# Designs tried in a protein design run: designed miniproteins, single chains, continued (3). Part 26

Each design is a single chain, and the fold is of that chain. pLDDT is the mean over its residues in the fold that is shown.

## One batch from the design tools (miniprotein)

Design m8880
Fold by ESMFold2-Fast:
Structure m8880 (fold): chain A 94 residues (1-94)
Amino acid sequence: LRAKAEAAREERKKVLDDTLDKIGELNGSSSRALVDALRIISSGTPEEGEKALKEANSLIEENNNKRNEVLEEGNRRIDELDSEAARLEAEYLA
């Protein structure tokens, strides 16, 4: 039971780390797009700035949709692992 509980805990940590890494990549992509758009707005023409902001907003919307999918999958997997860990703990205490 201890070995199974340790394996479940390790898998849970892996799911958390993988989910956080994916969210971090998406957030980083969105942040970079915003910073790049702001630079173009500051140094470019109004037309270049408008185009850059529109493209950044489109990427942010795409990344927000992907982030929601990653969060939903991560939460579902964590709930499954937490349920399994609780079941194993109950078996150990019985």
Scores: mean pLDDT 82

Design m8881
Fold by ESMFold2-Fast:
Structure m8881 (fold): chain A 66 residues (1-66)
Amino acid sequence: VSDLVKEIADLIEKNPPSLETARKIRELFEKAVREAGRDPNLDRRREIQKKAYEEALKIVKEEIEK
């Protein structure tokens, strides 16, 4: 989990995303926080968080490949 956050931060630092891409990442995390908040199971909340970070990393990489 922490490694995914570091990878995302490093990519953003080297290749600043567009405002639209940054907004998509923010909306993705906001959605994940809401979904995790509704689930009483800690393992499922971790899974939701991990998937959100993986999607954010994918979005940043796709922006870089333009």
Scores: mean pLDDT 72

Design m8882
Fold by ESMFold2-Fast:
Structure m8882 (fold): chain A 104 residues (1-104)
Amino acid sequence: SIEDQIRKLLDEIRKLADQLEPHFPAASKSIRDLVDEVEAVLPTLSEEQQRILLAVLQRLLADLQAVKDELEKNGEANAYILGARLMASVNEVYVTLKILLKKQ
């Protein structure tokens, strides 16, 4: 199901956030808190709402992976710019979740 796809994606996001914690502790905590909030409300969302949420979570995962890859390749020089993009993706997921919950 799409719910199962989201749950797997949340597991991947949490693992990457944990790996990034030494460099971005505040962002890592915000992402873990967001994952917990998504997991709590996921069963209450329609399939259409879950598809919208899946898309924004996929963008967050991509940004997390980009930050990790940049840290491994170039250290922290460009990672802070990618970290800003990461926080923008976190905000997009959070805003999307709030909009979807308001429509219930």
Scores: mean pLDDT 84

Design m8883
Fold by ESMFold2-Fast:
Structure m8883 (fold): chain A 83 residues (1-83)
Amino acid sequence: PTYTLPPDRQEARKVAREAVKIALEEGSATLVIPLVSPEIQREQAGIVIDEAAKAGLSVELEVRGDTTIVTIKTLEVVEKELA
């Protein structure tokens, strides 16, 4: 499942927590951060990174035009990709 981060900081954190929960259950989850402003986009990416780190999960960032795609992965998925 793919989630779009809302511009509100508290709502973005709630969506990030839901994505972390799904990543723990399914091995990965994807979040889309649209460009509202570069500052807000960086803050939203930081929220996702923070929530993933609290759960011991890995984060991959990909920029596609105006959008930042954040993929949260379990260590098992990351280790399998590196092996």
Scores: mean pLDDT 77

Design m8884
Fold by ESMFold2-Fast:
Structure m8884 (fold): chain A 96 residues (1-96)
Amino acid sequence: ELEKKLEEARKLGAETKAKVEAAPDLVSKLEAWKPGIIEEIKFALEMGKHPAEEIIKFVKEQIDKAIEEAKKNKDEKMLKIFEELREEVEKIEKEI
């Protein structure tokens, strides 16, 4: 049971990591990670509250950095995308 959950977590993490590493900048890295972020958080919730809280904390930190970059670049479209992603993450955090 635990072995299978670890294998699935490694697979999801490896796929997400490869896409994020291939992205040229922080904004693109977050866009590449976005489809996997919610699934990673949901999977962490199955493992326990503490793993979910750690992933949510890390995700929120990366989103906040991307929001600041989007503000600096005056990219209102990217700012809205990251604000929507942050709201989705906060909704999941509230359910923990």
Scores: mean pLDDT 71

Design m8885
Fold by ESMFold2-Fast:
Structure m8885 (fold): chain A 61 residues (1-61)
Amino acid sequence: QVIVVTKPGASDKVSQEVKALGGDVKESFFQYKKEVLKVEVPANAVGELKKSPNVAKVELP
């Protein structure tokens, strides 16, 4: 599992990207004025999420 901080208004696009990479969105919440997703993705998908223009930050567990 990883924590993905999305850019404003981009949570739906990031959710689609996670599912396209074979992952699943486990939780979504708002923290420090940021939309945050807790997702389960294959290890190789983490690098792709970090490159996404819709993602502000990816944190490992």
Scores: mean pLDDT 76

Design m8886
Fold by ESMFold2-Fast:
Structure m8886 (fold): chain A 100 residues (1-100)
Amino acid sequence: RREELRRLLNEASRALFKAYDAILQKNYDEAIKYLNEAKEALRRMLEVAPPEVRGPLEKALQYVDEAIKAVKEGNYDEAIKALDRASQALVEAGRALDAL
């Protein structure tokens, strides 16, 4: 449903923002927790997403996984870059959802 997808999209966006703030504050364990929350919201969206929204959501999920790996490896600049890309993919997903 569009309403469920919008709610989950907002949840994922909020989680990415909190992960970004956590990295800036050097709270890396909290960053991983928020990235996992974003990942769960993205997985839930992919279970119900129409084809038009799936591409951007799959990209967002890929970038969240890259951010988690980067944080775990201590590559915080790469983690920020992956988060920026995940956020852009969520913007694309929102635009695709709004076009429905």
Scores: mean pLDDT 88

Design m8887
Fold by ESMFold2-Fast:
Structure m8887 (fold): chain A 108 residues (1-108)
Amino acid sequence: MSPEQQAMLEILEEMRSHPNAGVVLFPPDPEVYPDLEKIVEEWVDLEIIEERVLNGEITTLEEFEELIRKMLENVERLYPEGSPTLIRARELYDYTMKKIAEVKEKLK
């Protein structure tokens, strides 16, 4: 595994430990969101991202950023603007992008 992939796994652990992580830890309840697949083509959560890093499907920080962005866009499609859930998801995204930027500087 590359230094970049190790850094991605460390960021994923920091995301899981973040107080706002709840909405991206597990897929939505299918009884509450029966039309999930009509709203989002592909659900992405932290477990799915970790699996793709571990299996070598994601090898660059840029690919990692794209998948984190897709995860946020799925939350934005499911939750209304101004909802506490969406606000927390955006705060987590901003936190994560800052961590990725710090890692990019360290790997230079």
Scores: mean pLDDT 81

Design m8888
Fold by ESMFold2-Fast:
Structure m8888 (fold): chain A 100 residues (1-100)
Amino acid sequence: ANAAVEAAVAAAVAAIAAGDEAAAVAALRRLAALVPTADQALVLEGLDRLLAAAAEHKAGREVLEAILEAARAALAASETLEDILRAIGLILRAIGLLLD
């Protein structure tokens, strides 16, 4: 699962940087599907990178909504207080970008 998570994050970051929103959404949906069985620390680190790329490249609503969905999946799969708080922070950052 970890190698697939890293591949999905890398694909989504590259698509966001290229302005390919359809490819970004597809990679983010693949990431969300991997979340329940993945290392949550790795997923949360990937979501940090995705939100940074989305802010830098001014990603559209569909990409931000897909990041939010992956972050919500990470929150649901998180078992430690640290991971829960990180996931909440990522959700709030995604909502902030959606409101801008």
Scores: mean pLDDT 87

Design m8889
Fold by ESMFold2-Fast:
Structure m8889 (fold): chain A 87 residues (1-87)
Amino acid sequence: SATKEEIEALKKEIEELDEEIKELEKKDQSDEAIRLKLSGLYARRAHLLYELRKLGGEAGLEEIREYAEKAEYANKETVERLLEELE
C-alpha cells in the first residue's frame, strides 16, 4: 500500500540521518558550525519520527521529544501539544 511505502521511505531517511548525526557527533562539539548542523539534523529526525508515528509506523514519543529538545527546535509546550495529537 502507499502508506507502507511511505513508512519504509521515512525509515530509510531516518537511517541516513542517523549516519550523518553519528559522524558529526564524532567532531569537536565546541565548534558552533558543528552544533548548528547537528541542531538541524536533530530537528529533521524529530520531524521524520513524528510523521512515521502519524502513519502508524514504530516511533516512540520519548524519542521524538528527545530529538526535538536536542534540536532546540521549539519550546517544550509546543512539542508536548504536537505529541498529544499522536496519542
Scores: mean pLDDT 79

Design m8890
Fold by ESMFold2-Fast:
Structure m8890 (fold): chain A 57 residues (1-57)
Amino acid sequence: METVYELVAHTRAADGAWVAEPPVLARTGEELYAYIEEALARAPGEVRIEGRLVELE
């Protein structure tokens, strides 16, 4: 079994609506950090990132 992080970024659009991006799996802390950095770079305003641990066989 392998434990990974499932990440979903929600960005706030100019009209105030939250838009969810497709989920991404991060296997390492470096991948997790890179995803956060990329999401912040793409968002012109607020960003919310949700993460959870998932097990893969």
Scores: mean pLDDT 74

Design m8891
Fold by ESMFold2-Fast:
Structure m8891 (fold): chain A 82 residues (1-82)
Amino acid sequence: SSMDQINQISSITRQITQSIINNDYRSFQQYAQQLIQIGNNNNVNDGVQLVQRGIQQAQSDPYMARRLIDQGSNIMIDNIES
């Protein structure tokens, strides 16, 4: 359901934030890939692109990576809520 997908995105985003706090790049990548899968399943191409850019920035600029992933996840939530 749309509610289940929104709850899943919110859960994954919390895990991404926690992985950044813990300096756990591996978990960060795994959760970001799960977010990409949800975006692809819902045809939210712009959200997927932002999350992919976030992954690319993660080692050089973790703060930028988090902002990009937040933007991508918000686009996914907005699309699914509609």
Scores: mean pLDDT 85

Design m8892
Fold by ESMFold2-Fast:
Structure m8892 (fold): chain A 70 residues (1-70)
Amino acid sequence: LAEKVRALAEAIERGDAEAVTKYAGEIHKLDPEKYKELLKRIQKATENAKSEEEARQAAAEAAREVAEEL
């Protein structure tokens, strides 16, 4: 799980939409409850973003924090 959440964070940081969709789906399949938690943390991290780039960086950082807590 932690490895896939880290891969998702890297995909978000690169702006790789295809990889983001793939890893998000794999995480959801492995642990639906952790996936919901991950989505909530990304949503909170991005809600005050002023630009798409800022939102992308905030989302990647939130996903990295979740991976480190696993």
Scores: mean pLDDT 79

Design m8893
Fold by ESMFold2-Fast:
Structure m8893 (fold): chain A 98 residues (1-98)
Amino acid sequence: EKEREELKKKLGELLKKLAELLIELEEAQKKGDKEKQKKIAEEIDEVLVEILEILDKLGSSAEEREKLRKFLNDVYEKILNGEELEEIYKKIDEFLKE
């Protein structure tokens, strides 16, 4: 149905935007720019709120939402710890495939 398809498309767009922000966070981490890291993390939190709103509209279970939240938090922490960009992208692709 059209509404579900539009919501899934928006979710994909938000996940791509999140990936872009995570790249910027890694660059800030590499430069040791703690202030920029904090600002990007705040933007990531805003995107996560939008993702949760879409999941609610899709009728996602509490378990499905928590799984996504934990996944995104894990990815965020790994980037803050300097994990390689290729590994982060691979994790995102694998999660989307399920």
Scores: mean pLDDT 76

Design m8894
Fold by ESMFold2-Fast:
Structure m8894 (fold): chain A 99 residues (1-99)
Amino acid sequence: ATVDPAQLEADVHEALAIIVATELEKTPNPSLEELKRDIELMKKHVDRILELGDVESAKRALEAGIEALENIAQRSTDPEVRKLAREAAEEFRKRLEEL
C-alpha cells in the first residue's frame, strides 16, 4: 500500500497536537510561559492540518486542545493561567464551530 504523504503529515500533526494536550492535562500547574508555548504549538499543528485539507483531523486536534485547556482553567492555582486557558479554549471552540 502506498502511503499518501499529505495524509501521513496530517496524521503526525494530529498526534503531536494530542500529545501536547495530554502533557498539559498531566501538568497540574503549568507556568504562564509554558501554557503560551503549548497553545501556540497546538495552533501551529491545527493550521498545518487544515493546509493539508484534513478537516476531521483538525477537529479532533481542536477537541483535544479544548478539553486540556478547560481542565487547566479549573485546576490551575494561577489566575492568569486560568484566564489564558479559558480564552484559548473559547478561541479553539470558535474555530471548531467554523469548520
Scores: mean pLDDT 86

Design m8895
Fold by ESMFold2-Fast:
Structure m8895 (fold): chain A 60 residues (1-60)
Amino acid sequence: LSEEEREKIIKAVADELVKRGAPKSFAENLAKKYVDEYEKTGKTSSPFLEKVIKEELAKL
């Protein structure tokens, strides 16, 4: 992934977490963690967030 593509995915995951009641700063940090996990392993510990990441990758 390019830096721009990575930032788009992180933003989408963070926005989804904020919609679910997470504070923005917490959501951004957690989104970076799950995107990094996905880049290293091809999956995340959250099946719901893995789906969000896959959907955003499909839009690239």
Scores: mean pLDDT 79

Design m8896
Fold by ESMFold2-Fast:
Structure m8896 (fold): chain A 82 residues (1-82)
Amino acid sequence: LVAQGGRLVRQGNVDQAIQLYIRALDSPDPIVRRNAAVGLGSIGRRTGDQRILDVLRDRLRRETDPVVRQAIRDAIDLILSH
């Protein structure tokens, strides 16, 4: 099947890391949110996963801390820097 040819490019441990960092973006601690953005940027750069871009863009619209906002922008730029 053609749809099957585009299946899972990432291993399960990468998906677990993505889920962990997505949860960490909702942390009350700005240091934790910043680290989550950096982690998602690195994974998104390697995988090209649109879900990571969507999550980062959503968080950027809600983020008030200027350091965390910059980390999210840097992560998005890193992912888009083919």
Scores: mean pLDDT 77

Design m8897
Fold by ESMFold2-Fast:
Structure m8897 (fold): chain A 70 residues (1-70)
Amino acid sequence: SADLKKVQEAMLEFAKLASELLSKTTDPAVQQKVINMVTDASRSISTQPASEALAYLEKLIEELKKLLEE
């Protein structure tokens, strides 16, 4: 359905941004933060309704974008 498609699209954007940040950073603290976000995203997708998983993924995407700016 439409909600599942949105979750899949957010998941792909999250994966792209996480990969991009990991390729650019040499800071172990930032690397660990990204790994934790990947774990949290996977758990959310597996355990939460699509609408809640989508909201959480969008929040993580915004945090990744902020980390990429600094």
Scores: mean pLDDT 83

Design m8898
Fold by ESMFold2-Fast:
Structure m8898 (fold): chain A 97 residues (1-97)
Amino acid sequence: DEDEKKIEEYAEYALKNMTPDELIRELAELNVYKPDDKEAAIKGLGLLKALLELLSRELAATEGLVLRTLADLGAADTPAVRALAARLEAAERELLA
C-alpha cells in the first residue's frame, strides 16, 4: 500500500536523522493519537515506528548491562542468563558495525 510506503519512508528518515528526544517532541506536536488529517497520521505512525525501534535498541543495551551486573554479583547466574547476555552482546556489536 502507498500509505505503508510513506510510513516506512518517514520511519527510515527518522531513524537516520533524529534522536529519540526529537522523535518524542515531533510526536507530541502531531498528537499522534488524534491527528488533524491523514497526512499527519501517516507521519506520526512513521515517527512512532522509528521511536519504537530506537527504544528497542536502547532497551536491549540496558538489558545487557543489567544481566552483566547480575552475573558479576553472582545473582541469577544461570545458563539461560549467560546465553541471553551473549546474544545481547552479539546484537550490540552488530548494531555498532
Scores: mean pLDDT 68

Design m8899
Fold by ESMFold2-Fast:
Structure m8899 (fold): chain A 60 residues (1-60)
Amino acid sequence: SLEERLEIYKKQAEEFEKRYEQMKKTENPSDPRKQREIQAIQTALKNSKEMAEALEKKLA
């Protein structure tokens, strides 16, 4: 169901946002490996939001 997928993407976006905030509070913010992980989470968050918006448009 598209509605179920929309709910999943919305929940994923919320989880990615929480994880992003948590990682920004790390004790070693200058670690390049941590910076790459943060970038990956930012990309995943953006993609989840875009997918949710596209699905909402299709369900309209």
Scores: mean pLDDT 78

Design m8900
Fold by ESMFold2-Fast:
Structure m8900 (fold): chain A 91 residues (1-91)
Amino acid sequence: MERMIELIRRISEILNDPALGEQLIKQVEELEEAVKRGDKVTADILAGSIEMTLAMLLQSAKLEKAPKEKIEELERLVKEITELLNQMLKE
């Protein structure tokens, strides 16, 4: 959990969007709560929402022709978050 929050904060810094960072952190906290109570349906929906948001942000950066270094860093951060989300959804 701490690692995922750290990665989200780094994304918000790269995009200069603190509000986005706070919203994603809130969704991650809601996901953790859903997992703790065994609400698999809510957990899957929240994880999918987070993944969709991250995919859209990465695609937007590519369409805006952001610097290659920025795109590569965002791709690495998104990949690590996706791996952590998949681990949270495992038993």
Scores: mean pLDDT 82

Design m8901
Fold by ESMFold2-Fast:
Structure m8901 (fold): chain A 90 residues (1-90)
Amino acid sequence: SMAEEENERLNREMEEKVKKFEELAKYMSENVEKLTADELEELSKEMLEEANNAAELGKKSKDKEFTEEAMERIKKAEKEAGEAVNAAAA
C-alpha cells in the first residue's frame, strides 16, 4: 500500500540521519583531544541538526517502534560522546 511504502521511505531516511549522527558522535569521541572548542561546538550543532531531522521524520512515520529504536540509538551515541568529552576535560 502507499502508506506502507511511505513508512518504509521515512524509515530509510531516518536510518540515514541516525547513521550520520552516530558517525559524528564517534568522530567527536575519537578526536575530542585534537578538536578546538569551536570545532566541538560546530560538531555538536551538526549532531543536533541530524537528531532534529530524525525526530521530524519520526513524527511523520506510523512505525513508532522503529522511531523509538532510532531515537534510543541517537540518545546512546549522544551519551557516549558526552562521556568522552567529559573524560577529556578531566
Scores: mean pLDDT 86

Design m8902
Fold by ESMFold2-Fast:
Structure m8902 (fold): chain A 95 residues (1-95)
Amino acid sequence: SHMDILREYLDRVGKIYDEIQNLINQLNNETDPKKQQELIDQLKGLVEELRRVADEAAERLRELGKDGEAKMLLDEQRFIVGTLQSQIDVLQQKN
């Protein structure tokens, strides 16, 4: 059902958000430029994973005829990803 897709999606993105927050916290306390860059690269990878997870969930919702729910999910993820990309750009500028 579409509810099973949404539950799986929320579980997957919740775990990615937790990893992103942990990396941001590590980066805020990191003074070594090489390690800062490694953490930023990991953050960029997790943001890309958020995009893929959202795209996969939206496609599965569309296959069930839930086109409105798929669009809403993608629109919300676009805002979240945009916000995270802006935060990463600011962190990159500080290194």
Scores: mean pLDDT 87

Design m8903
Fold by ESMFold2-Fast:
Parts: C-alpha cells; sequence; structure tokens
Structure m8903 (fold): chain A 77 residues (1-77)
C-alpha cells in the first residue's frame, strides 16, 4: 500500500469509529476500544494505540498464559 492509500483508509476508519461511538447502544468495552483506536489515529501514535488495545484484550482474557502475554507485548512494541 502507498502512503496515500493508507491515509485514505485511516480517514475512512476514523469516520466509522466516530459513527460507532455515536451509537448509544454500544457497550462500555466497545467504547473504550473505539476511543483508544480514535486517539491513536488522531495522535499518529499507532504503537501506543496497539499497546493500549492489547492490554484491554489481555484484561478480558486473564487465562492467557504468561508466555503468550509477553510475546504479544513484544510484537506490539
Amino acid sequence: STPEELLEELRSARAEIEAALADPSASEDTRRALEIALEAIESGDIQAGLERLLELVLEKRPDTPEEERERAREIAA
């Protein structure tokens, strides 16, 4: 993908996230994930966004083995 295609995809994703956040039926967990994604897009700090989303996912799956948790964090960094 080109930088121009990536920018277009990010703009489209941002609009969809904003629309989803405007839905009052969205769960609190969904809102948290969407807010993290939107902040990552707005700040351009995709790495920080991925780390926050990973921690949210790991919070929902506390039975994930420690080795898998550490590997996921290493990949996200």
Scores: mean pLDDT 69

Design m8904
Fold by ESMFold2-Fast:
Structure m8904 (fold): chain A 63 residues (1-63)
Amino acid sequence: GTYSSEEEARRKLEEALENFKKLSETASPEEVAIYKQLLIQEIEEALKEFPNSEFLKEKLKEL
């Protein structure tokens, strides 16, 4: 899989979400839309490996 553990997936996705929040403050609407789609796709991919992760389900709902 893309991640060696659920903890690694969580750390990488928390970093990606933080970067997205920073990007959304300065980027164009077009860039924000692209990065949002990439984040949703990444979370969905992680959920395929860790389908019972409440953290991943919660973050997907927030987007």
Scores: mean pLDDT 79

Design m8905
Fold by ESMFold2-Fast:
Structure m8905 (fold): chain A 80 residues (1-80)
Amino acid sequence: SSLEEVAREFLEELRKAEGDPAALRRLGRQLVAATAGGAKNREEALKNAEEVFEHLRKLGAPEEDLEAVRRVVLELLETL
């Protein structure tokens, strides 16, 4: 699957979250699962996640929500 398609599906869930911390944390876990599964290491998983965030930004996702999810992704990847 393309990272752009992942971003499009993620955008709908991000909009439904409306800044809810529990929902944003769940979405962060989903993004890690989507980006880490095809990655050789943590660094590649981070690159994949950053590409998804770049697509989300181009699609008009709110920066505050993107940063909240990004913090969750970084925190989760630190524990791998």
Scores: mean pLDDT 78

Design m8906
Fold by ESMFold2-Fast:
Parts: structure tokens; C-alpha cells; sequence
Structure m8906 (fold): chain A 72 residues (1-72)
């Protein structure tokens, strides 16, 4: 994959910050954190998008996260 560890870490930080600003619960943030850890290990960005969708995050926020992933 073309993604560097630094790019993956920055994406994870920005996605988490967006989720926090959206007012997600601690439980939803924990689920997102686990997905970000898995993404760092596997390099599969789909795991972040699926985790946000399962956690009930608004589609608009999921689209913002997708844009961050597409910019890597």
C-alpha cells in the first residue's frame, strides 16, 4: 500500500477528532478507536467507515472521514 505510517496516524487522529466534535458517546468513541487500531494494522480504510456506520454516526460525518481517507 502507498500509505505511510505517519499518514495513517494523521488520518486516525483527524477522524477521531471529527467524531469527538460530533458528540459521540464514550462507547462510540471506543468502537472507533478499536477500528482505527485495526486500520493501522491491516491498512484497510473500509474498517473505519464500517465502524462509524455501525456506531450510528451521521452520514455527513462518515463522508468527511471518507474524504480524509481519499486524500492519503
Amino acid sequence: MKFTPEELQRLAAEAFALAERAGLSDEQLDALDRALVKFRITGDPEVILEALKKAGVPEELIEEVKRLIDSL
Scores: mean pLDDT 73

Design m8907
Fold by ESMFold2-Fast:
Structure m8907 (fold): chain A 110 residues (1-110)
Amino acid sequence: SSLEKLVKSLIETLKEIIEELEKNPNPSRRELILISASLGTLGLAFYIASRISEDPEVKEKLEELADRALRTSGEVERLVREGDFAGARETIIRSSRELIEELEEILELL
């Protein structure tokens, strides 16, 4: 389905973000802000996916993931503003891993 393809694409994007940051222990402010913006965009994509889903369980899970991605984006921007680049990096990696796990569970329902 189109929703299954979208969810798989979102998982791959999150895996790429993790891989990039794991290879770079000292990301720049610019790199962290671009990743934060990408997480915000992913949050919007989760919200759109929730609106097109007809399964109430899938819809609720995607809405929760949208909120989580948007909150993480804001937290990363705050940490970067405060100069905590290590904290921003760790927050992105942790949140992205959690989002992947939840998306893989959603994929089993599709």
Scores: mean pLDDT 89

Design m8908
Fold by ESMFold2-Fast:
Structure m8908 (fold): chain A 91 residues (1-91)
Amino acid sequence: SVKLLREAGEYVEKAIRYLENGDVDKAKEYLRRAKELVRQADGPPELRQGALALIEQAIRYIENGDVDKAKEFAENAKRVIDIAAREVERK
């Protein structure tokens, strides 16, 4: 569902804002929620798998204390989710 992909993108964007504000626990919570929404969404399997991998890496970078890398991977996840949502809208 395009709605699930859009909601996942919004949760990734919230996670990025929490990272910028130093709230790493909230950032992880929103990234985990985004991951679950992407898992449940319809769309190109390659784009969904790419987004899931990028979200998982962002979470791992948060756990390792690398906030800059976590933000980079979360921003990349948001881009892939947005592409997947556009592809679903074309069908």
Scores: mean pLDDT 87

Design m8909
Fold by ESMFold2-Fast:
Structure m8909 (fold): chain A 63 residues (1-63)
Amino acid sequence: MKEKIDVEIAEAFIRMIESLYKRFEGDKEEAIRILETLYEENKETSPKAAEVVKEAIERLKRE
């Protein structure tokens, strides 16, 4: 969606993606790719939400 997303929505999405990779497949690279796409699509429209997504990407990469 091209409209502004809330930080709360971004956090819920991040948690869902993290839950999916940890509980069903364990594919961390796919989770990171999905989050990077979300960051790129939202960084101009929703910079605060994009920042939260960036933090999640950094957290996953540190694992």
Scores: mean pLDDT 70

Design m8910
Fold by ESMFold2-Fast:
Structure m8910 (fold): chain A 78 residues (1-78)
Amino acid sequence: SAEELEEAEKLVKLGKALNLPGIPEFDGSLHPNTTVEKIAEFIVEQAKKQGVSKEELEKTMKELELSEKVIEYLLSLL
């Protein structure tokens, strides 16, 4: 959906903004094998490995205007 595509783009921007390794390029599409949830889980795992604080993660998600549901989901994975 358009909402999933927009949220995926914001998650990629989140990973890039936090300088996380292994973040894929966003080409304006969401492939069937790539879900918002899978991208979110990957972002949180990379953030944990890089020592990104909960405060930095939450602040950057809010600055990028991620949906409340996605913000809550990522924070629940910490």
Scores: mean pLDDT 76

Design m8911
Fold by ESMFold2-Fast:
Structure m8911 (fold): chain A 105 residues (1-105)
Amino acid sequence: SASSAEELAEALREVLREAGWSESQIDAAVEILREALAGETDGFLSREAARLFLEQTFGGYLTPEEIDAILDEALAGTDGRLDKEQLVRLLRLALERVKAYLEQS
């Protein structure tokens, strides 16, 4: 179902807070999400907007190929757009990969 930009931002805040992010880091990620959503008109985050969000938020930890793999998994069984539930899944996949990256260092 369609999600408002505020519903997507709230979902992002909760997932990142659970992952131990500071409020300032969460606020920065929310601004990146709002910028990615600026071109969206139907209450869904497109693949390209989600990619931009992941590149800006996690690009220091994730390669472009890893971002594409996460997007493919999160969008599996969808019409290529993310609602709130699919955004939460996308974020959890990205955070697990970031954790794996940090454990390799």
Scores: mean pLDDT 80

Design m8912
Fold by ESMFold2-Fast:
Structure m8912 (fold): chain A 71 residues (1-71)
Amino acid sequence: TLQISAEEAEALIAHLERLAAASPDPALAERIRALGRRLAEALLAGASQEEIAALEAEVLALAREALEAAA
């Protein structure tokens, strides 16, 4: 069915939530969490792999920006 496993998606979301919680910027944290929740919703709804991959890539890009800003 879906290429990405639920366990992998949940681990990614948990990691991103950790990054968001560590951020002192609540606006950036909200953006990361909102995208993470969208990914979880898409996974639960059985969305296409393409949709899930696109959301995952967007969440990762935002998390990278947060890490770069913190460094």
Scores: mean pLDDT 71

Design m8913
Fold by ESMFold2-Fast:
Structure m8913 (fold): chain A 76 residues (1-76)
Amino acid sequence: SAELEAAIAEIDKILAQTQEALQNGDKDKAIALLKEAEAKTVALIRKQLGDSPEAQALIAALREKVAAAIAKIKAL
């Protein structure tokens, strides 16, 4: 749907901004943007899959990947 495509495009823009912040050495901005992308992706998963076990598993995996990415950024 147009709404799904718009949501994905917005998440993609935030991830591009995260990469730019990292290239500029702005770790705090990169972490904040990554958390924003996580929140929007979680909202998208819940909108598409509801409170299903599949949604819960995807959200848990996403949160773990984001935490690992933030830890790597902090170590830079």
Scores: mean pLDDT 85

Design m8914
Fold by ESMFold2-Fast:
Structure m8914 (fold): chain A 68 residues (1-68)
Amino acid sequence: MTVRLTGFPAGSGPQIAIDIAKEFPGFKSATLDPAARTMDVEFESEEDAEKAIEYIREKYPQVRAELA
């Protein structure tokens, strides 16, 4: 299951990915597209993806997180 992140500050993508990986054992990978200012985060389960969206919205209210 993929979660797409947008609206994060320039250069913050890798730190957000690290924070997510520490919280969610179902984290598989994160792919940053610096040209589009998007980051796709892969999870093993839909439940982990949904919980990650809630976590991101709470911790990073400026970041848009949605299922991709």
Scores: mean pLDDT 81

